# Designed miniproteins, single chains, continued (2), part 40

Each design is a single chain, and the fold is of that chain. pLDDT is the mean over its residues in the fold that is shown.

## One batch from the design tools (miniprotein)

Design m5373
Fold by ESMFold2-Fast:
Structure m5373 (fold): chain A 61 residues (1-61)
Amino acid sequence: GAAERAALEAAAERYKALLLENFPDAEVEVELLDDETARITFTYKGKTYELVLDRETLLSL
């Protein structure tokens, strides 16, 4: 629902901020796939990594 999606979005944006603090030259994209799952695309030094993380995992970070 809307509350679960909002919590997922907030957690994913926090993780993006942490990645950018540690890797300021990185490009980080967040895509919400549903209310429980987000895709985080991390591009650093010409390499692209995709992470599909659930809400519980993101909230534990």
Scores: mean pLDDT 85

Design m5374
Fold by ESMFold2-Fast:
Structure m5374 (fold): chain A 81 residues (1-81)
Amino acid sequence: SEEEKEVEKYLRVLEYLRRKKGWSQAEVAKQLGISQSTLSRMFKEARAGKPKMSEETAKKVKELAEKLAKENNIDISKVSL
């Protein structure tokens, strides 16, 4: 769905920023209120274009991605990953 594609993009932005800033997966997972293993799985699924998560987790991913992108001067609408 369009919502699944949107969440894929947010997860890819989060992984990009995490790597660029040197943040651990554990640090990002803590911000989302999920386990590191769950976040690792979600990043792998996003790279395959098939992210699976609850609606509540998807909303948290969107909120965190938008916040971090804004703080790092990244326009998510213009990101081609």
Scores: mean pLDDT 78

Design m5375
Fold by ESMFold2-Fast:
Parts: sequence; C-alpha cells; structure tokens
Structure m5375 (fold): chain A 78 residues (1-78)
Amino acid sequence: MEEAVQRLLELLQKIDEARAAGDWEAVDKYIDELVEVLKQLPPELQEAFAAGFEQLAASHPDDPVVRRLAEKVREALA
C-alpha cells in the first residue's frame, strides 16, 4: 500500500516535470502508468483517488493535465 502511494506521488512529479518541459507524449505516458497503478489498488482506494482527481480537476478547470488525468482515471475504473 505505502509503496503504491509512493509510486503515485513519483508519477505525479514526473507528470509535472514533463509538462514543464512541454513533453506532452511523456505526460500521457506517465498518466497511463498512474492509471495502471490505481487499478492494482483495492476498490475503496480506487474510488478515493478517483474522487480526489475529479475534485482537483473541478478546482483547476484551465489545467489540461489535471483534466486529462481525471478523465482517464474515470474511464479506466468504469
């Protein structure tokens, strides 16, 4: 559990770094990897993280990375 959470935080940092570099292909790759990590978590934690990302996207509507992350998480866990 702690290892998976640490991996999620690492991927979020890599997404921010790729975004700062304008590397949108790397952003998409790291988002896909983050989604795969979420799929390995218990359903209760999947719902908690999905809700967190949806809330983050709602509070940052002009942030394309956060919006894309929330959309991909929602679709993957559907």
Scores: mean pLDDT 80

Design m5376
Fold by ESMFold2-Fast:
Structure m5376 (fold): chain A 76 residues (1-76)
Amino acid sequence: SAAERRAQHQQSVSSLSAAAVAYSGVRDSLSPEKQEQIDALLEQMKSTLPDKAADMTPAQAAEVLALAQQVLDLTA
């Protein structure tokens, strides 16, 4: 449904924002190699996330969540 796609899109945007905020808070304490790895993961999340909620798929939502978890694990 449209409501389900909107909820998945909102969750994915929130996951991307949370990952970016977590990274921003610890970036200066991370090695250059870790920074490059996280930058690549954030770019992949942005490229997976559709601009419009109507275009959101469950597969894209699952991928964004998995990538966000990888970023959070690297920033812990």
Scores: mean pLDDT 87

Design m5377
Fold by ESMFold2-Fast:
Structure m5377 (fold): chain A 81 residues (1-81)
Amino acid sequence: MERYALIVTMRLPSEEDREAVEEAIEKAIKILRESEGSLGVEKISEDKVAAVFESEEAARKAAERVRREVPLVESTEIIKL
């Protein structure tokens, strides 16, 4: 079965702004878990979240929503698994 990973990378702020990054990551996780075709979401690091999707289209739509609604997003990347 084809699967796609969406990697969301947050902008790394100064140490004083860690709480803002944590809030942004939590919002990204919530959006990704609620997204159509989402199979799982995991925090990889302080600045990265991965989500697995059933299709590339589902991953793209989730990436668009995250870029629109989540602050401090530096990049999104979609990888075929």
Scores: mean pLDDT 81

Design m5378
Fold by ESMFold2-Fast:
Structure m5378 (fold): chain A 81 residues (1-81)
Amino acid sequence: DKETEYLREIARLRGEVDEVIYEYKQGKITKEEAIQKLNDIKERLESLRKKAESDGVLTPEVKEAFDAALEYIDKKIEELK
């Protein structure tokens, strides 16, 4: 089911955000590197959203998952500034 696959990929990208924050808190990456990595994940989410729209699976549930993930990344970027 494409909708379930998109929801799983969104959840995976959200997990990558948490990994970036973890690496930053452990002192393994700089603030600038963390912001760059978060922006890269954001671009991947935006590309994934366009693909989901093309596949006709931008249901309310999938839209909410994308919006929540993007808001989460934006919040983490602002917290690092």
Scores: mean pLDDT 89

Design m5379
Fold by ESMFold2-Fast:
Structure m5379 (fold): chain A 83 residues (1-83)
Amino acid sequence: MSFVDYLRKAAEALRAGDKEKAKEYLDKAIELMKKENIPQKFIDQLEALRAQVETAEDPEKLALEVEILEGLILIELSVSKIK
């Protein structure tokens, strides 16, 4: 299971109002991103989003920010793994 799968599950949990599952999936995504050598700037951004889950006033906005970060990370991975 990739960190992308956990980011998607986190976004869905946020939209469903399940803050506990959203935090669990974000924590798993962060762990995998650290193992995958994802640039620290993206890890810092995801940790900041994770910290907002408990007090999130707009979970749809937070879910969208997670989805945008996923896209940016996938672009960075394409650049980092040039064959």
Scores: mean pLDDT 81

Design m5380
Fold by ESMFold2-Fast:
Structure m5380 (fold): chain A 123 residues (1-123)
Amino acid sequence: MKTPLETVKELVEQIKKTFDGIIAALEAGDEEKVRELIKEFNKLVSQLVLLMRFLADTEEDPEKRAKLRKLIDEFVELSYKLVQLIEEALANPEKRDELLAQIRETYEKIFKVFEEMLKVLEE
């Protein structure tokens, strides 16, 4: 049976792989594949958010709990922004290069949130 931390790490890895697939499909102009991968991305994000909320709610340390809740809120906001940028890139092929730069920047912020989440959980 996987520990909660191992499950978080697995979901983070799956989100990263799905994101890499979205970028590759956008660069290839494969709009159907991008739409499929957005659905998978949203599913994985929802699973991670539910697990992280459970871990925050069961955390005994009030300061650690508050940190986890803040990181979850930041992750949700950034994931929403990321999906909106990808949808804009699908709707506006002429702006894809500019939007791809913003998509990568937004994902780098999500990656930093993942690092902080894992750090708090390993404390």
Scores: mean pLDDT 87

Design m5381
Fold by ESMFold2-Fast:
Structure m5381 (fold): chain A 84 residues (1-84)
Amino acid sequence: MDDVRREVEDLIRESQELIDKGRASEDPAERKRLSLEGLRKATAGYERAIRHGDTATGAQALDVGTEASRLNLEASREEQERRR
């Protein structure tokens, strides 16, 4: 249990770090790449937490995944605007 929770917490932390790097980047392509990586890590954390019955940590992973998805949509919009 402790190992699984730590692994999920590490995935959530890594996802948040990627989102923070994305927010700091002025490049929409870099933001898209980082947010997609963040979403993948958050999804992996969610799946692992739910498989082990940890709904509270799963909810945290979902929340971070939602942030990553939002950043990806914002970056995609900016990239489209710059290509006009």
Scores: mean pLDDT 83

Design m5382
Fold by ESMFold2-Fast:
Structure m5382 (fold): chain A 118 residues (1-118)
Amino acid sequence: SIKEKIESLTDEEIDRMIAALQRALDEAVRHLEAGNKEEALRTLVRGILEAFGLLTQEEVDAAFKDPEGRRRLVELAEQVLKALIEYFEEKAKAGDPRAREMVSLARAALELIRQLEE
């Protein structure tokens, strides 16, 4: 499950996931600045799901070709981000710098998905 995967992350895996989320956000923002909302959303969802090891880039790209696949992957990415926030929020409040960075990035990604779906 998503929750079990989050609970099993090592510090090194958390650092890699933070880097991957930051990269996905930066790339999505570049697409949004270019006026391409769909590419921004696809890039962000792909980055989240690949970083979490749920799907490959090719699997995400294939699913985005139809509206039902797109909706399912967006919902899955939102579930991943919400689970990350829920798990790391208390650790972030306790002063864990990795947890603070993870929560910050996950909240930014979730907000961007919501903006791109509006």
Scores: mean pLDDT 87

Design m5383
Fold by ESMFold2-Fast:
Structure m5383 (fold): chain A 88 residues (1-88)
Amino acid sequence: MSAEEALALGQAGLRLAAAAETVAEAYAGGFIAGLGAGIVAKALGLPASAADGIGEGVREAARLEGASEELADAAGEGAREGARLALG
């Protein structure tokens, strides 16, 4: 996957998380966003601990788009797990 494809994947995940009406949808959108961000982070040589920062970033992005605390937390958890998968 190219850096451009990984960035596009991350942006698609953020849009899905922002549109989420359920915890499962928020988690899935976050996971896709975290996977994309994690692929870029790995290419930049960032450590596995970067997954926590990616999760926090996606959670805050969801909050800024008006997500409830529950949906924002789900998006952040999904993003941390997606980023962990990408980073190894």
Scores: mean pLDDT 86

Design m5384
Fold by ESMFold2-Fast:
Structure m5384 (fold): chain A 98 residues (1-98)
Amino acid sequence: SREELEELIARLKELLPQLEKVDGSNFLADLMKKLKLTPYETVQLVSLAELLARGAISLDEALERVQKITGYSREEAFKILKELLEILIEYAENPVLK
């Protein structure tokens, strides 16, 4: 739901300083595997999630951008964005995944 995504965005915003300390090599490789994305798509989506967490873009703008990057439907974009946010939060909260 929209409310569930907004809660994940709020959590990621609080964890941004921790996320910046994560080793990008292991993180990006795991994210590509889990989301079944190309390296280019993965980098673009991570950057998008950071902009969203910082409040630089709205949720609706983020979903439109996910659709443009991936070619997915709005419903699929919602699912991908949710999974992306969950993975980013997990890496930020758990140092052993780094």
Scores: mean pLDDT 80

Design m5385
Fold by ESMFold2-Fast:
Structure m5385 (fold): chain A 72 residues (1-72)
Amino acid sequence: SEKEKLMKELEELQAEADKLGAEMKAILADPSLSEEEKQQKLAELRKRIGEILAKVREIYERMKALGIEIQA
């Protein structure tokens, strides 16, 4: 169903966000990286997180348009 497809897409986006969070922690804890290199890598990851949040918003808008109840 459309609802199941949207729920699966949301689950996949949550998993991707969790992976990016783990990558950010690894970068911050890496003693081989300079402060400048850490900031550059973190900026790239923050951009990717922003893209995920935009996709999550689109899914919520589609769910609302279809009359699908969103449980927080």
Scores: mean pLDDT 83

Design m5386
Fold by ESMFold2-Fast:
Structure m5386 (fold): chain A 75 residues (1-75)
Amino acid sequence: KADELLKKGREYARQGNDEEAAYWFGKAATVYEAQGDEINAGVALIFAAVVIATSGSPAVREAFDKGIEDAKAEL
């Protein structure tokens, strides 16, 4: 489940869709953390940090935060 969320984020990042990428990386990190998978949670957070920093758009950070909120509501 979490691996598919990370893959989805990476696919959106490859396509240049930074908002979707950040959203799915936020979801992946939250699900990995809930599973105790701190290494893959860290990987998802690094990918999120890169797209947030390179986009220069507040909407990308908002999408990341929304991904975390939505994942927490689904757990």
Scores: mean pLDDT 85

Design m5387
Fold by ESMFold2-Fast:
Structure m5387 (fold): chain A 79 residues (1-79)
Amino acid sequence: MELEEKLQKLLEEIEKRQKELKEWLEKNGFSLEAVKSYVESLLPLLEEIARLLEELGKHELAAAVREMIAEERALLASL
C-alpha cells in the first residue's frame, strides 16, 4: 500500500513540473533550454510511474502517463 503513496507523490511532482513549465513559458516566452531542462527532469519520473502502474495492474493510468511522456518527447521533437 505504500507503493500507492509513492505513485501519488510522483504523479503530483510530475504534474506540478509540467504546469510550472507552461506557466514559465507564458510569462517568459518560448525557451528551448527551459523545455529541455524540465523534460529531462520529468521523463525519469514519468517512466518510473508508468512502470509501477503496470506492475500494479493500473493499465489505464499507465497509458495516461505514457501519453504525457509522448507529449513531452513530441514537444522536444517539434522544437
Scores: mean pLDDT 78

Design m5388
Fold by ESMFold2-Fast:
Order: structure tokens, then C-alpha cells, then sequence
Structure m5388 (fold): chain A 116 residues (1-116)
């Protein structure tokens, strides 16, 4: 890659990263959230597994959506990471629940970030 001193505008909206330690419910919820963001909101969204992250140019994306483990095994940290700023744009601590509820929270968090 050639380094440019100017800001390059990202071409895609959201990269969804599924961590290797994610439960099947977490994986299904993130894939459902990605599908909803694409189909209902017209966003450019791709889903990858963490193992493939080294082979993808995540700088093409505005945001990274992921679920992080917390010290409490009954809680998850939902994060929308701002790629250009190099930090979290939004984070939400959620309790483990249904695939549908987790997907809805993920969609809502992405939309909140995009509307700012």
C-alpha cells in the first residue's frame, strides 16, 4: 500500500467481525444484523471471521461492528469502532439474550453512529 498524507474516504459502511471465541448465538446475531443493515437500510456491509482479518483491508470500511467478552460471563460488550479515528464510536454493555434481541441492539447501535 502507498501511504498518502490526505484522508482517504472509506468506500464501505460496516465490517462485521466474528471473533473465534464467539458463541453460535453471537455469530447468528451478527450475521442477522449485517443482513438487516444491508436489506433494510441499504448499507454496504461485509461479515468476516477474526482469522481472516489479516487478509482484508479494513481501512475501506467506515466502522467495525463486533462483540467483545466482558469479565461477567452473562454480559457482552457491543462495539462500533470508528476505523478513521482509530477508536470506538459507540459501545453498549448488554446481557446475553436471544439472537433477535442481540441483532436488534447491534443494528440500533450502528444506526445511532451513522446518524451523528
Amino acid sequence: KVYEPRDVEPKKDVLVVIHSNASEEEKEALRLAAKRLREEYGLSVEVIEEKDLAHIDYSEYKYILRILDTPDPNELLLEVFDVKKGGPAAQELIKKGSVEELAKRAVDLVLEVLNK
Scores: mean pLDDT 78

Design m5389
Fold by ESMFold2-Fast:
Structure m5389 (fold): chain A 102 residues (1-102)
Amino acid sequence: SSARLALFEQALGIVDEYSARIQERIRANDAEGALKVMQELADELARQAAASGDPTLARLAEELEKVIEEMKKLSPRETLLRVDSTMALLRMHLHVQLRAAK
């Protein structure tokens, strides 16, 4: 649907904006800062999901929240490695949904 296509295009734009901020934190070797930005991203995706009623976007936001909570238990080095892979996986899932909405 056109509405769902627009939703996932907007979600990808949000992820791209937050990804740039997260990459700055990774370059600064700032694991706590990277997690803070990821939490802000999860909160924004949850707001978009609530506004749209889309269950897939809601699930992706919830999965990101769970991964953030798990990363808080890791060392700073392990957190930075997992942050990068988590962002790549999130972008992949959003691209799959965007293609399915066409």
Scores: mean pLDDT 87

Design m5390
Fold by ESMFold2-Fast:
Structure m5390 (fold): chain A 110 residues (1-110)
Amino acid sequence: MEEIKKLAERILKLVEEILSLNPTDEQIDRIVEIFKRDFGISDEEAEELKTLMKNDPEAALKKIREIVDKFVKEFEEALKTDYTRAFLLLARMISAEIELEKIVEELKKK
């Protein structure tokens, strides 16, 4: 049960680190695609997030926290009724963490 919350906090820390390292437009696009694929945000939410990441990183981090918190709640509800769905949601969060870590590694290769 604490594992999902730790994973969520790790994802948030990875995004915060990426934004602090002045990511390229291509890297911002990759982050948005991760959130579309793994967290299921809409195309409209994705465009909003992209704009915030470029212009207002603090607002972007708040939006990402909201997205991740909503996903954690969906996981907790799925654990009560649909173990298969819970497993798929966990797998998506792990996928997102791995892809975000790759972007951090690229940015640290200065």
Scores: mean pLDDT 84

Design m5391
Fold by ESMFold2-Fast:
Structure m5391 (fold): chain A 81 residues (1-81)
Amino acid sequence: SSRVEQTRELTRSYGREAADAGTEEARNRAVGRSLYYAWRLGVPLSVVVDALRELARELSTDEEGRRQAEVVQQMADTVAG
């Protein structure tokens, strides 16, 4: 579904922005935006969680990437409840 693909791409972009910023405020905004678009597009939250977990795995290649992955993992955990 194009809506699922759009939600995945938006979620990954927000996750990268939050990881780059490294602040709690940026992480909370990224979570809020991801939830808003999933709701608006009628896409299950599991798609958001899976996209964030996939991004976190991709980022975990070196020490800095592991720190960025931790931010994205915290986003996924927040969305999952």
Scores: mean pLDDT 87

Design m5392
Fold by ESMFold2-Fast:
Structure m5392 (fold): chain A 94 residues (1-94)
Amino acid sequence: SAAREFIEKVLANRSLLEDFASEYSEEELLEGARLAFEAGLEAARAGDDATAINAFANLLPVLRYLVEHAKDPEIKEEAERLLREAEAALRALE
C-alpha cells in the first residue's frame, strides 16, 4: 500500500521525507504517520531506543506538513495530536 511504501521511505531516509510528502494524499500521509508512530512505540517497548528515536524524529516533518497544509480539518486535528505525542515520546527517550 502507499502508506507502507511511505513508512519504508520515512524509516530509511529522513532528508527525503518532506519531498515525498507531496506525492501522497493527506489520508495516506496520516495513515503512514500512524503506522510509523506505532512501530516507534513497539521499538521503545522492546528496548530498541535507536529505532524508536529514528521513527519518532522522522515523523515530525510529515506531521508538521499535515498541520500546515492539510485541507481536511479532521486530518489536521489528528496530525496535531500525533505531532504532540511523537514530540513527547521523543523527549522521553532523550
Scores: mean pLDDT 77

Design m5393
Fold by ESMFold2-Fast:
Structure m5393 (fold): chain A 81 residues (1-81)
Amino acid sequence: PEELVEKAEKALKEGNLDEAISYVRQAIKAAIENPEKALEVLERVLDILHEIGEKTTDPERQIEIAVLELYAATLIAVEKS
């Protein structure tokens, strides 16, 4: 899952928001399958989603980001329980 987060961070630096979101979705899925690394990956995913949110003005994209942020935050809460 860490490799997918690194790819998302790279896509974000290159300004490719669609690719960054795609890698974020893949990283969340991979984190669910790898509980030992889930917390670290999901925290980095939240940082990436926050930065994408700051760079987008499209309402549909903003909703997508908000949903992904809620999902990642919920998974973090479950891991800490």
Scores: mean pLDDT 81

Design m5394
Fold by ESMFold2-Fast:
Structure m5394 (fold): chain A 98 residues (1-98)
Amino acid sequence: AEETQKLLGEAQKLGKEAEELEEKAKKEKDKKKKAELLRKAAEKLKEAAKKVKEAAELAAKENPENAELIKEDAKLVVEGLEKRAKELEEEAKKLEEE
């Protein structure tokens, strides 16, 4: 339980750091710096997704009766984080190509 809570806390912190980087990117006028901030935000979201996956695997082992539900809920969160990261990487690529 303690290790699962630690991983989820780390994922939450990474998500917050990504949000702060996205807000900085919105205010940035330099295309290269904006792209760099968006790429850093995407990396934080990917790290958060990895932590959510690790937390779900541990939680599923601790609660076998609820393992499928835990993994399905985590999959939705992970897919959301990975989708957002991809969108930020695509935006950064467009800025770098302009």
Scores: mean pLDDT 87

Design m5395
Fold by ESMFold2-Fast:
Structure m5395 (fold): chain A 60 residues (1-60)
Amino acid sequence: MKKKKIDELIKEYGQALKDGASAEKLREIAKKMKEAGVDKGVVDNVESQARIVEAGALPD
């Protein structure tokens, strides 16, 4: 239904990841994705990435 919102969130995720966003930022995106009804697989992927970043895999 809300394809535009979902596409926007996916774009934000990609941009945040490329910009070296914090785990907190990624979790925020994942929360918005869940609210928008994004596929569980995609949401789980974003949450997993946030966990990796939290574990100290930051680029800087």
Scores: mean pLDDT 75

Design m5396
Fold by ESMFold2-Fast:
Structure m5396 (fold): chain A 86 residues (1-86)
Amino acid sequence: SEEQFKKLKEEILKVLKSSEAAKHLSDEQKEAAAEKIAKVAIESIRNKTSEEELLKKIADILKEHGLSEKDAEKLAKEILAMYSDG
């Protein structure tokens, strides 16, 4: 739902704003990344996508926004962990 999307986007954006790995991203880049990640997360729940595939998609989005592979993977795991509770 749109309400679930907005909530996820805000939670992801909060993680990006508090993350050392994402400190060099502009606020606009953080918002764009959060929106794209929230969309991918919702689609992954709907389509029952594997946790591994979702992690890869989140990391790829973060790399597109200038994070290193290592930082993107770490931050993707943090985002997934806050979201994965059954």
Scores: mean pLDDT 79

Design m5397
Fold by ESMFold2-Fast:
Structure m5397 (fold): chain A 100 residues (1-100)
Amino acid sequence: SLEDIIDELKEIIKELEELLKNGIDREKALELLRKAIDVLTKALKYVKDKEKQLKLIALALKLMGLELELERAPEEELPKLIEEAIKILKEALELLEEER
């Protein structure tokens, strides 16, 4: 359901914020980004407006780009990449909340 997708995105955001606070684990961050991409692609069926669908697709593509960067980035760059991922996910969450 849309509620399940929204709840899963909220949990992913919370886990990413905990990584920033308590110490970054690259493998855990990659797992969370991959889950987020999967959740956003599943969310597309609940978005009826074509412009909002394209915006959600663009956000998913940005997350895919961050996943590739996160795999190769030095450890000192990881906080910035995770902060950007959180920002993207919060924007996606706002779009999906409008579909409720």
Scores: mean pLDDT 88

Design m5398
Fold by ESMFold2-Fast:
Structure m5398 (fold): chain A 61 residues (1-61)
Amino acid sequence: SARENLETVMTNLDVPEELKKKALELLPEEDLISLLNQYDTQNLSREQFIELVEKKIEELE
């Protein structure tokens, strides 16, 4: 699943556990798929990926 795949990506990038948990709990599945696709297609760095995740969570308030 997209959620499981994104969780694996975040774990491999050593994303902080609290941020990882928030993303998986708060973001709808469509947004998880979108983030994963952006990571894969845009060759994002770890820091750029983390910023995108944080921004997406912030948009949900």
Scores: mean pLDDT 81

Design m5399
Fold by ESMFold2-Fast:
Structure m5399 (fold): chain A 79 residues (1-79)
Amino acid sequence: MEYGRKAAEAAAEALGAEANELAKEHASQSVMRPGATAEEVADRTVTAVVTASGASGDKEKGRKAGELAAEYAKAAGRG
């Protein structure tokens, strides 16, 4: 549970400290779905970060952040 939130927060930080509040909200809510598998958490993390990246206006940052967050969530969730 917390691992998904931390992955989402890390991804949001990569989008920009000042404009990442919405990114943290969106990413944490999408990633921390109760009962989600590691694969679902990874997929949701990418989706949430890309969506937040659109709001922030940094598509490339969102892509990189989503990729890193997905790896983080999958490693923590599946092991």
Scores: mean pLDDT 55

Design m5400
Fold by ESMFold2-Fast:
Structure m5400 (fold): chain A 86 residues (1-86)
Amino acid sequence: SLLEETIELAERVLELQPVVEELARNPQGEESERVGREYVEALERLTEKLREIRGEEGEVLLTLPVPELKEYLRKEIERLKAELEA
């Protein structure tokens, strides 16, 4: 389902974000490039799915700083889970 895919992508972005931040401080060559690519791909796919579900509200995701993005995604995951259970 669209909701399940969106939850999975949001959880993936939250999972990858601290790894990307750590690799930005301590680069690991090809691993940094791979993780960075996976993060950007997940974030882009998440943005597309959120636009389908939330419209303009979903588009704000790309404009948020990292701390605000993490907080937004945590709240959005819980909101999407509530909608999936309804």
Scores: mean pLDDT 79

Design m5401
Fold by ESMFold2-Fast:
Structure m5401 (fold): chain A 67 residues (1-67)
Amino acid sequence: SREEEEKAWLDHLRAKLRAAGVPEEEIEKRLSDQRKQIAQSNEILEMLRKGMSLKEIAAKIDAKVAG
């Protein structure tokens, strides 16, 4: 499934960063950021699929950022 593919990709990225000598704390930060980017991208795609306008999508993102 997509979720399994995303997990496999993140595991692969973790292994590559370790091989490149990136510190564990930095690896976890980068993977956390990657997970957030993937989640945000998926939300935007779902909103577009539902026929939401760019204005409505921007308003929902702004509402999340504002708290």
Scores: mean pLDDT 79

Design m5402
Fold by ESMFold2-Fast:
Structure m5402 (fold): chain A 95 residues (1-95)
Amino acid sequence: YEEKIRKLLEELLERREKLAKRPVSEEEREEAEKKNEELVEKLLNDKEVIEELKKNLEEAKAEIEREKDPNRREQGRLSLEIIELAIKYAEEKEK
């Protein structure tokens, strides 16, 4: 089950990166991959990160709705999906 959630998080992060239209440098790609891997590990294992995401969820939704750039808004919605999936997994792990 964790592996399935990890794969879904990775897929959402990849979709967000594609919206950012980044084949700009190999260095930036490696940096993004490293950050995404760290983020996935935190989302799966760091309870403090999950609690902060829960507290900030409504503000994040409001920020997305205020975003005027359609590409950035779509990136924000993917980020929201990632956050919601991570919270759901954490809640299921708590029984």
Scores: mean pLDDT 74

Design m5403
Fold by ESMFold2-Fast:
Structure m5403 (fold): chain A 80 residues (1-80)
Amino acid sequence: MMKELREKSKQALENGDTKKAVEIATEGAKELVNTPDIVFSVAFKLASEAMKAGDVEKAQKILNILDSVLEALRELSLAK
């Protein structure tokens, strides 16, 4: 799940389609709303692994995806 979201968002960002990347993250957040803590934990570990590999751009993309997911989860939590 997280790897697929990462790859799809990565491709969208590389193509300059940030709207598509956000759309993918938002749809994923809807599926992951039951396990947000796990999503945060996994995303942080993936970003850490990218940093260890010296791939700062990948780490940044992961954080951007996570931020979009967090915003979507927040809105879903506030919406009744």
Scores: mean pLDDT 62

Design m5404
Fold by ESMFold2-Fast:
Structure m5404 (fold): chain A 75 residues (1-75)
Amino acid sequence: SKKEELLKEREELEKKGAEEAQKLGKESVDKGEVARAETVGKVAALKEATISEEKGKEAEKEGKEATAAVKAEMA
């Protein structure tokens, strides 16, 4: 009976250990996938922000040049 109790205890510990290892493994993979998706999203958002900033600067330059040209023609 003591040998059967020890065998059952070991089987339960092995099962718990295997379940915990599987859970940790799955969590690690899931976290990796989420981090990759988030990184791609962040890179895309940063790219869009940079393009908007560059377009804004170009529009400001063109506006200044147009205003200066009109002022020169009116002088």
Scores: mean pLDDT 66

Design m5405
Fold by ESMFold2-Fast:
Structure m5405 (fold): chain A 87 residues (1-87)
Amino acid sequence: VEEGVTLSPNVTIGPGALIEKGAKITGDNIRIGGSVVIKENAEVTAGPGATIGDSAYIGKNAKVTLAPGAVIPRGALIPDGAEVTVP
């Protein structure tokens, strides 16, 4: 976890995950898989029970909104500056 990272208290982070400076992860009961990379200033806003799969990559300044129970699949690539909503 880098300096300036914001995490909600009910976030589970898997082994080897890298969360860079200024990234924000907000939501309830979020599961982040192993070896996930969340780059600088990325924002993840998740509904309850959302999952980010192993080895997923979220680029710099990306904005990701996850519905309750939504899943980002293993190895997913979200490019820099992307705005993504997962139903």
Scores: mean pLDDT 77

Design m5406
Fold by ESMFold2-Fast:
Structure m5406 (fold): chain A 88 residues (1-88)
Amino acid sequence: SDLDKRLDALQAAYDARKPEVVALADELDAKGMHKKATKLLTYLLVYGSQLYMAEKTKHNPEVQQANLDAAEATMAAIDALMAEAKAE
């Protein structure tokens, strides 16, 4: 379905970004910025959970779409946090 293609695209985008997010969180933690590091890792965990729920709700398109919309919002938040941390 179109929602399944959207899930595949978001999963691929996440898999590509995950090592960058983890590396930045490790760098922030090493600098003593523990709260920022924890926030990035927490958003990463939330995003993974939202993709998992989208996979599990394929039988309910309305719920799958809501999980995919939530995942896109979480990824945008991760991108914003990464940009903010890199601009410092």
Scores: mean pLDDT 86

